# Designed miniproteins, single chains, continued (5): the designs that were tried, part 49

Each design is a single chain, and the fold is of that chain. pLDDT is the mean over its residues in the fold that is shown.

## One batch from the design tools (miniprotein)

Design m17779
Fold by ESMFold2-Fast:
Structure m17779 (fold): chain A 71 residues (1-71)
Amino acid sequence: GALESLSDREQINLLIGLKLRRIGLEFELAQLERQPATPARQARIAALRAEIARLDAEIARVEALLAERGL
């Protein structure tokens, strides 16, 4: 697959990028959760949670591939 065809360095760089993106989304989520609940904010919170869950799955997959390679 596409991930397995990357070099170890490229996989590590991808992992760093995914983790940085996740931090950014968690920051946005925390900011929205501090604000009064509105339908628009609840919709954005749901969208952010879905994207974070997707990133968590991608991070887990890359980490599993690196672990399999002894990295």
Scores: mean pLDDT 85

Design m17780
Fold by ESMFold2-Fast:
Parts: sequence; C-alpha cells; structure tokens
Structure m17780 (fold): chain A 74 residues (1-74)
Amino acid sequence: MGLRASLEEFKKRAEEAEKKGDKEELARALTGAGMVAYALGDYEEAVEYAQKALSLDPSNKFAQELLERAQAEL
C-alpha cells in the first residue's frame, strides 16, 4: 500500500473524527495526513494540514515540527 493510500486513510479518519466532534482525534488524523503529504513532496498541503491540526491542538509537537519542515521547503 503506497503513500496515496495512507493519505486517504488519514483523510477518512479525519472525516470520522469531525462527525463525532472529536477535536483531539481530528488533530491527530490531520497531522498524519500532513506527514504523508510532506513525504509525497506536497509541501503546501502539508503546511495546511499542520496549521489546521495546530488550531485544534496547539501542543502537538509533531504538527509543530511538520509545519517548520514543510515551510522550509517552500
């Protein structure tokens, strides 16, 4: 299963978390999606996912690091 399939899995998890109002799970799923977008070389999408995750959970160190790394590639 490739990176695109992993991205779709995280998007699906984000949709389910959003339907349930689970902001913590939504932030985790968005961080995962952003990490996969970064691995695909889609740095603009990675920045958007990281920013959205941080708006939900500002203490998420993985999302903070992802944002810094993705912005450095732009």
Scores: mean pLDDT 84

Design m17783
Fold by ESMFold2-Fast:
Structure m17783 (fold): chain A 64 residues (1-64)
Amino acid sequence: MEEALKEYQEAVRTLEEAAGLGRDDEEVMRRLQEIEERLRALGPEDVEGYRRVREEAERVLEEL
């Protein structure tokens, strides 16, 4: 439970940072929207799902 909350918070922070840096790139923003929709579909205890979302968002951030 605590691990899931921590991974969720990190995923949200990473998505927000990537969205801020990539806001003028339509493809980046579309990709981030898909990742966020996936995050919203995850269950509250899905630690692995939150970790994957964070890693995907980090990859987008690294490509900027």
Scores: mean pLDDT 79

Design m17784
Fold by ESMFold2-Fast:
Structure m17784 (fold): chain A 89 residues (1-89)
Amino acid sequence: SLDAPVDVEKEFSEPLRKIVELLPGVTEYDAGLLAIALGLADVMVKREGNPEEAAEFLARQVRRLAERHGVSDKIEELEKLVRDYILNK
């Protein structure tokens, strides 16, 4: 790829997979942006020690993605999924 992706997609494959399943029709572009957001959240937890802020950052990203795809009924489930993943890992 022209972009140099971080290896975070391998580490966060499980939450990314579940998010994509809840949002049918997500493009490769959207999945790539979400993988980058997951990598940034991981850096916030591991290097800055701020899991609550990382969880809220990811919640905002999945909310925007769901709104873009017109899937408002899934927003709360997606936000809980990413918050739980960050706070319980």
Scores: mean pLDDT 72

Design m17785
Fold by ESMFold2-Fast:
Structure m17785 (fold): chain A 83 residues (1-83)
Amino acid sequence: SFAEHFREGVLLLGEGRYEEAAEAFEKAIELRPDNADAWSALAAAYAKLGRYEEAARAYEKAIELQPDNERLREKLEEAKKKA
């Protein structure tokens, strides 16, 4: 399920297992491509991996889904500065 993959990703991210976390969030997004939290979490995993261009694109998708979320806009700017 979406919730199972998303929860797995969050736990893996907390453990520093960033590549596996990204894979879990990608699976969550396959089930719910319109979930901004999953796109934001995938972006965070990419940022931890130093994949800042991919992180920026994932944050852009999250912002498209939640345009009023100021925190996502801040995270996007941070990723762009490091890309």
Scores: mean pLDDT 89

Design m17786
Fold by ESMFold2-Fast:
Structure m17786 (fold): chain A 59 residues (1-59)
Amino acid sequence: SISEAMKAAYEAGLKASETLSPEEVKELTRKKGLELGLSENQAEYVGEEVAREVEERRK
């Protein structure tokens, strides 16, 4: 489902944040979302959400 694909892309992005910058996480999450069948708009949205979350977590 779309919801499951969005969640999987988001989780992959969060895991990648251990080694990548927020910008790199956004691009990786977007690509992962597209691979999982998300539309361009959905993949971009998830990428932005994950990058924002990563930035918020960095104290």
Scores: mean pLDDT 81

Design m17787
Fold by ESMFold2-Fast:
Structure m17787 (fold): chain A 80 residues (1-80)
Amino acid sequence: MIEELDKWEEEARTSSVEEIKQMLEEIVSKAEKVLSPEDVALIRDMYEAVMRVAETQSREETLRAFKAFVDVVKKLLEKE
């Protein structure tokens, strides 16, 4: 999963906002299957925040928010 997150970060750099939203939904779906309920609640809150940025802000701000989200998911996965 962490290797897939690295690939999505690279792909997101050249992706549209719609494609970034699809990547975000896929990451949340996969992470929910492996993370604790507490960590799932955290990533869901972050998911809502990133989606709001995607709807109200620039593509560049969406990309920054997406990268921050991926970094948090990686840290949660590394905790075992």
Scores: mean pLDDT 80

Design m17788
Fold by ESMFold2-Fast:
Order: C-alpha cells, then structure tokens, then sequence
Structure m17788 (fold): chain A 100 residues (1-100)
C-alpha cells in the first residue's frame, strides 16, 4: 500500500495521466512488465509490416510517407513500454528498500 502510493506520487511528477491510470488499476511489477513487453511486440509487428509493405513500393515519395508513419506508430508503443518498465522498476526498488 505505502510503496504503491510513493511510486504513484513520483510518477505523477513525470506523467500525471499515467499516474492516475496506475492508481486506478493497482498493477503489480510483473503485470507492468507484461504490458511493457506487449507494447514492445506491437512495435516489432508495426516495423515488420512496414518493411513488407515497403517491398511493394517503387515511388520514393510514397516510400518516405510509409517510413515516417511506421516510425511514428512504433515510437508510440516504445514510449508506452518505457513508462510501464519505469513504473515496474520504481515499485521493485521501493519493495527492496523495505527489506533493509
């Protein structure tokens, strides 16, 4: 309880919306790590799909547009994965501190 409150308070300074999400959902470090991995897999799928679609395009302008779209979509998932991993790490570190 106390450990979770400390982590949420710290996260609220960095990202208030994500802190509210964490407070409402009561996620464990393991659950947060699983969500981070899910977002990393989504980013990989987006890049793979973009690479396959790029093989069909010979127009440099259309290829550039696909590349930009692919990167932008992948970066959203990478950013989400980072936030979930950061929250999990903060919870793990606070739990270790209580051990002495």
Amino acid sequence: EEVRKKVIERMRVLDPAFAEYLEKNGLTPEELRKLAEEHRKKAQEIVKKGNEESKKITDPEKLRELTIKTIAEALIHIGNAFLYDLAARMLEEELEKEKK
Scores: mean pLDDT 81

Design m17789
Fold by ESMFold2-Fast:
Structure m17789 (fold): chain A 85 residues (1-85)
Amino acid sequence: SHMEELEKKAQELIAELEKKLPDHPVITTAKLYLRKKDYEGAYVLAKFALEEIEKIKSKTRESRLEIVSAANAKYAKWKNEKEKG
């Protein structure tokens, strides 16, 4: 089903994100969305986080906070646009 495909995609992206940034707070948040069965939200957050990683040259504390902040901002914008449409 569509929900099963979305869950699988979300899990695959979270696994890729965890491989690149183990123990990062964004992974905990994405896994929380999976537990709430918000597979689309989990997928979208993981996707934005992966996109932000490509812009970061270092894995310092500041870079990790920037990834979380940027991913959350993009997620909030997506959610607002989805609720309007």
Scores: mean pLDDT 79

Design m17792
Fold by ESMFold2-Fast:
Structure m17792 (fold): chain A 94 residues (1-94)
Amino acid sequence: MEEELRKEIERLGKEFPELSKEELDALFETELAILRRDVAKVRELEDATAAALGKLAEIAMKKGLLNSKFKTAQEVVDALRASLARLPEAVALR
């Protein structure tokens, strides 16, 4: 699971080279904490994760994302919303 997560973050870094290492690390740590159901860790990373996702959305909107994954600004917003929704669920231990 951790190795698959690292590959996903590496793929994300290739798709969005504008993301810094710190932002990619924040996303990795947050997803890892969610997988481990470490609610306290997810809460600590909340602000860093929100900042990274916000920057990703800004880059996507400014440069446009090619490909079937993000064809409209609405799809970017929906993806961002889904990612943010996972944080409250992890924190709440749904």
Scores: mean pLDDT 58

Design m17793
Fold by ESMFold2-Fast:
Structure m17793 (fold): chain A 68 residues (1-68)
Amino acid sequence: IKEAGEKIKELGEKGGSGEEAAEVAREYKLTGDDYAAGLAKGIEKAPNAASDSPEFIKAVGEGMIEGL
């Protein structure tokens, strides 16, 4: 989970998409529940960011790193 969160955060910093973040989650074998928890943390950290924005994706990665 931490490694996936770090990679998703890096993806957000590089302007990546939500689809690319979902691919990272699959590569690191995150369960749907773990990924959903990461998305919930992203909403909590960046509630005004669009769900497909790099800002939101970065917040998801940061939430996964901190939430463990």
Scores: mean pLDDT 71

Design m17794
Fold by ESMFold2-Fast:
Structure m17794 (fold): chain A 95 residues (1-95)
Amino acid sequence: ASAEEVMEAAIAAAKAAVAAADISEEQKAFLTANIEAGGKVGLLVDPTAEGIIDGIRAGAGLAVGVTKAIGGDYRAVEAAADAAVAAAEAAAKAA
């Protein structure tokens, strides 16, 4: 698979995990946006499966960190982020 195909598969798997998470629709949208941005930046900086996953992990971590900083329920978002990163890693390895 190309690096772009790995990114698409990883982001799709992460989005599916976020959609299944027990968090608000607004929290899902925020986490998903940061995961997508992270994956795209990962591809630009390091066009490998590792670089793409590092980008996704950074994006997910940013969503959790911002939620914590504003006094939100960051624990629920962190659990969703962890599941999304695990799904992305599995999809990238399979691609």
Scores: mean pLDDT 89

Design m17795
Fold by ESMFold2-Fast:
Structure m17795 (fold): chain A 60 residues (1-60)
Amino acid sequence: MPILEATKDYTATNDSELSIKKGELLELLEIVDGEFVKVKSLSSGKEGLVPITNLKLVSV
């Protein structure tokens, strides 16, 4: 299961995006074209799009 970690806070700008905090662990669900990935927060269970530049790969 690919696990990502937030490297910085992100505030959602629309209903398709997910707000995240630095250090939050996220499951990779889908790679979207361009700059965004669809993720699920392991702490909140919420899903949404997050900029790939705000994330790093931790585990597969």
Scores: mean pLDDT 80

Design m17796
Fold by ESMFold2-Fast:
Structure m17796 (fold): chain A 102 residues (1-102)
Amino acid sequence: DELTLLLRAAIHDNLGKKYEAEGNYEKAGIHYLRAGQLYDELGDYEKAVESYERAAEAFTKAGNYDLAAQAYENLSVAYEKLGDTEKAEEWRKKAEELRRKA
């Protein structure tokens, strides 16, 4: 159900913002990552990119390089879906760099 996916994405995006405001970057990242995945499933790649960027930033602030790398990998794929091959490659390399630190 497309409406259910959209509502779930919006809920996770709002929870990400709430936890970010509280300084809980780990939980913020988890909710932003889930919002991105739901937007991705909906085919809203512009919103997926926004949510994955926020997830990657939040996980980086939390020091969780494994989840930050996952968010950058998802961001890279979303940019490929948008036709931005240069951005896709940039974020793929960033994910590889972070996985070496994890």
Scores: mean pLDDT 90

Design m17797
Fold by ESMFold2-Fast:
Structure m17797 (fold): chain A 55 residues (1-55)
Amino acid sequence: SDEEVRAELRRLLEEIRDRFSEEEIAGAEQVAETDPEQARRLLEALRGMRAFAAA
């Protein structure tokens, strides 16, 4: 579960890497590794942004 959330989050961050600075991506990856609750929230936010980009 937490492992799956982190894996999917990493995949989405890689997909949108060009939209953010290296520091922003690194910070998001750090949160994903250290805070499972914030990792889930970040994943939800990235899914929302991806849905908007696809629409």
Scores: mean pLDDT 72

Design m17798
Fold by ESMFold2-Fast:
Structure m17798 (fold): chain A 87 residues (1-87)
Amino acid sequence: MLNVDVTVGPDTATINVTLIGGRPSDMMSALMRSIRDVRDRTRTVRINIRTSNSDLSRAQSVGQDAGLGALRLGMERVTVTVIGVDP
C-alpha cells in the first residue's frame, strides 16, 4: 500500500508517505512529486515516512535523498522522520 498526504500550512508543508509491502522507488517518486508541488508555496517542508521495519534502513536512505532533493529545489528547512512498523 502506498499512501501520500500533503498538508500546506502558513509556514510549512507536511508530506506524509506510508509504504507497506510496496517498492522503494514508488516512495521516492511520490516524495519528489509532492516536494515539487509545494516548492513555490513554502520554504519549509516536513517529510514523514512510515514503512515496514524490514525496509527501515532503505526508507531512511530514500528519505535522506528526498530531503537533499528538496534543498536543491529551493527549500530552506527540511525535516525528515522515518518510522518503522511491524507488518
Scores: mean pLDDT 80

Design m17799
Fold by ESMFold2-Fast:
Structure m17799 (fold): chain A 64 residues (1-64)
Amino acid sequence: SELKELAEKLEEALLAGDVEAARRYLAEFAKTAGIELPVPLEELRTAAEVFEAAARLAQKVNES
């Protein structure tokens, strides 16, 4: 699925330390899932911050 592919790309970007790519994939994942990001994308400056936002987004997806 598109969500699975975006999640895989997000994980790859985070593991590579590519914060810009990680932010792009996180934004695309949220848009595709129809879910609002927990914090503005501009405030996500580190891989750890992107990871935390992704974890919160995944929790929201699981809560339907």
Scores: mean pLDDT 80

Design m17800
Fold by ESMFold2-Fast:
Structure m17800 (fold): chain A 59 residues (1-59)
Amino acid sequence: SEKLREAMIYAVELAKKYGLTAEEMDELIRTAKNLVEQGKTLEEIKSELDRKAEELAKR
């Protein structure tokens, strides 16, 4: 779906911005897919992915 595609692209771009590992990027992609399945809006998905990426980047 379009929403899933957009969410996954956003997760990949976040992983690049934060210099995340491949495993951390996979975690963001899984999170994006789960949020889409939960019926979250793209704005809510992006907000949660931003938070997750920041957490992963801290350590």
Scores: mean pLDDT 86

Design m17801
Fold by ESMFold2-Fast:
Structure m17801 (fold): chain A 56 residues (1-56)
Amino acid sequence: DVEAAKEQLRREHEERVEELRRRGAEDPSVRGEYQRQIRELDRQLEEALRALDSAL
């Protein structure tokens, strides 16, 4: 289940980042906010993956 959980987290992350990139491309005024949100998503993914690895 750990492998399936990691796969799910990566897919969700990729989808959310793609959505934010789409929004950022349409409106330059949200560029800073978009970058901040992606950084937060990257951090959350890394933390979640670490938690799964340490639970083995």
Scores: mean pLDDT 79

Design m17802
Fold by ESMFold2-Fast:
Structure m17802 (fold): chain A 94 residues (1-94)
Amino acid sequence: MKEKAKKEAEDFLAGKGRITDYSDETLEAIYEYFKEIGKKLGESLPRLEAEMRIIGLVLRMVGNFIEFGGDERYEEILRTALKGLQEGLDEGVA
């Protein structure tokens, strides 16, 4: 189940698909997945470049949200992904 949520999160991030399962387990998996991305960006890039990459990812996710019909549950997914990315970035820069 977590593997499916992670795959959907990867496809969502890439603008190739949408998340179909809105369970608490899926939201937790999305948070952890995006936290790992933020952490890796913070570890591998200067802070400003990592922040610019995160902005690019956010714009892709927003575009995907609009394309797949603006379901209100996408707001929870976007908030969860943003929280993960920000907390991961802060850990990676440390």
Scores: mean pLDDT 71

Design m17803
Fold by ESMFold2-Fast:
Structure m17803 (fold): chain A 74 residues (1-74)
Amino acid sequence: MADTLRKKGEELEKQGRYLEAGSLYKKSGELYEEQGNNEKAAEDYENASKAYGKALGEDDPRAVELKEKSEKLK
């Protein structure tokens, strides 16, 4: 369930485990996108981008790609 992955991502983010949090937010976004919930998918991709940005740098291609995905779904 996408919401469960989002919640797990939030828990990991609170622990400073940003790379793992970003991965779970990305998976949650993918599941919401499959459900046609583009609003929730955009939120999760934005959170994944921010988490990857904290772990890897804001200019990391993974962070940038997820930010672009989020903007396209708005």
Scores: mean pLDDT 82

Design m17805
Fold by ESMFold2-Fast:
Structure m17805 (fold): chain A 76 residues (1-76)
Amino acid sequence: MSKEAKELLEKGEEYKKKGEEAEKEGKLEEAIEYYEKAAKYYEEAAKLGEEKGKEKALEAEIKAGMLRIEMAVKRF
């Protein structure tokens, strides 16, 4: 793994943590944006050979999707 791939994975983890914190605060729109950013960084890391990035990207995408559903039912 290159230094670049590791740095992208670390950025993904950072945005995942921001998403988790926003979710705890009920800031669903912000949480969705952070999880989507985490997924993008994880995908970039995977493209550079960090296989864990692929799994983490999928997990972040699923989480963002779940929150989009939650936000849709709470739009009243």
Scores: mean pLDDT 83

Design m17806
Fold by ESMFold2-Fast:
Structure m17806 (fold): chain A 65 residues (1-65)
Amino acid sequence: AAEDSVLAQAARKLYEVAQQTGNKEAAERAKKHYDEAVEALKNGDRQKAIDHVREAGLVAAEAQA
């Protein structure tokens, strides 16, 4: 569904933001949450995907601070 694509795109964008900070540890943590969100969507677990998108967002925000 389009909603699943939006969640995957959001997680990917947050990973990209973390990469742009130059903080390798933050980028790796954001990538892990991106991968987990995509896996959750493949398994039909939308709530788990949302949780991982949120965690990727927190990692990206902390890396920018």
Scores: mean pLDDT 80

Design m17807
Fold by ESMFold2-Fast:
Structure m17807 (fold): chain A 66 residues (1-66)
Amino acid sequence: SAREQFIAALKERLGLTEEQAREALDILMENKNKDSEEQIQALMERLGLTREQALLAVQLFYQYFG
């Protein structure tokens, strides 16, 4: 599924744990109607991702769900 492919991509490309990858998905689903900067800030604030990790997560989210 797109969900499981996205989670796998976050784990492989960002080194996130299963729990962190699922939380990132939940954050992005909550903020899917917001702009990319708000999505990036939410990931940085709630998961402690770097800006570069958050940007890649947003780009991957768009790829699988956009």
Scores: mean pLDDT 89

Design m17808
Fold by ESMFold2-Fast:
Structure m17808 (fold): chain A 56 residues (1-56)
Amino acid sequence: EEERKRKEAEEEMRRLFEEAGRRTRELGETESPTHATAVGLRAVGEGVDKLIEKLK
């Protein structure tokens, strides 16, 4: 059970990072690089928080 939860969390984290990277790239083309970075970091933080909630 623990192993399965870890596997799912790892895969979900991978997807979250991929999504955050995509959004950062899209915003980077329209907004300033610093703004895009801030948005990307915020998205990653929110994704990690959701992942932690799933693991408990």
Scores: mean pLDDT 70

Design m17810
Fold by ESMFold2-Fast:
Structure m17810 (fold): chain A 97 residues (1-97)
Amino acid sequence: MKVVAVIVDGAGTGIGAGLANKAVKRAIKEYKPDKIVLLTDTDGPGAKATARTYGAELVVLPKGTSTEEAKEIAIKEYKPDAILVASPSEGIKVEEV
């Protein structure tokens, strides 16, 4: 089973919600995964809508969780084949595991 984890700070609303949508869409296109896990530190309608639309599992982390901590959680719990990290400043970055 091919798993991709997508990590987005602030995916609940606003700019983070748009980034979550773009990153999940890119993960589907590039990897064609059997499962996508969306990890974010912000619960909200944007993150929920993205997860529902693409069939991704939504994981809401405590507010202030760092990208590195979110990556460690993703690796431990889901054992992804690839990780995408999305931020407003850096866009979408692919990290291999």
Scores: mean pLDDT 80

Design m17812
Fold by ESMFold2-Fast:
Structure m17812 (fold): chain A 67 residues (1-67)
Amino acid sequence: MERERRIERLREEAVRAAAAGDWAGMLRALSELQELAEGDWDLVDEAQREVGRAAREAGQRRPRPAP
């Protein structure tokens, strides 16, 4: 269970970094998660989707002109 706990922690770290707009921290956490997952692409895909949502939400906080 140690690897699963570490992966979970890294996923949370990546999501927090993405939500804060810390793209470097997000990428580092995801890189470490991918290494620990060792080809478990379903787990990596799930983490990337969650991080992607957080990043998109962070981006939406910037004002944008409407068409």
Scores: mean pLDDT 72

Design m17813
Fold by ESMFold2-Fast:
Structure m17813 (fold): chain A 61 residues (1-61)
Amino acid sequence: KKAAENALKHLKEVIKEEIENLEKRMQSGSIEEAREDLKEHIKLLGEEVGLPEEKLKELLK
């Protein structure tokens, strides 16, 4: 329930938003950009809490 736990919770929220954002972008025809932006955000959060990129990639899939 401290910074690290909150960051992990936030990563989950961002992953959820990634899926929703992909749906929106599919309608606009630019889903690739949307996914890239969300991946960047997730990576930054993971680096702040010390999560390895491997785990971040698994969550994105």
Scores: mean pLDDT 64

Design m17814
Fold by ESMFold2-Fast:
Structure m17814 (fold): chain A 70 residues (1-70)
Amino acid sequence: SREEAIRLLREALEAARAGNFEEAIRLLEKVRELGVVPEHMVESALAAARAGDRTSAEAGLTDLIKYLEE
């Protein structure tokens, strides 16, 4: 559900802010499985998290949350 995706994305954002990219990636993969967000947005956030780029990962996660809330 959209509500479940928002919850997982907020947890992923907290993980990314803490530098826990392994957890952020795990949560993003769960969001991908829900199929409620555009694939290209999830892939962009995953790529940033896999690169350990906290600034880009936080931006991508924030964009995903905004997409679901709007």
Scores: mean pLDDT 87

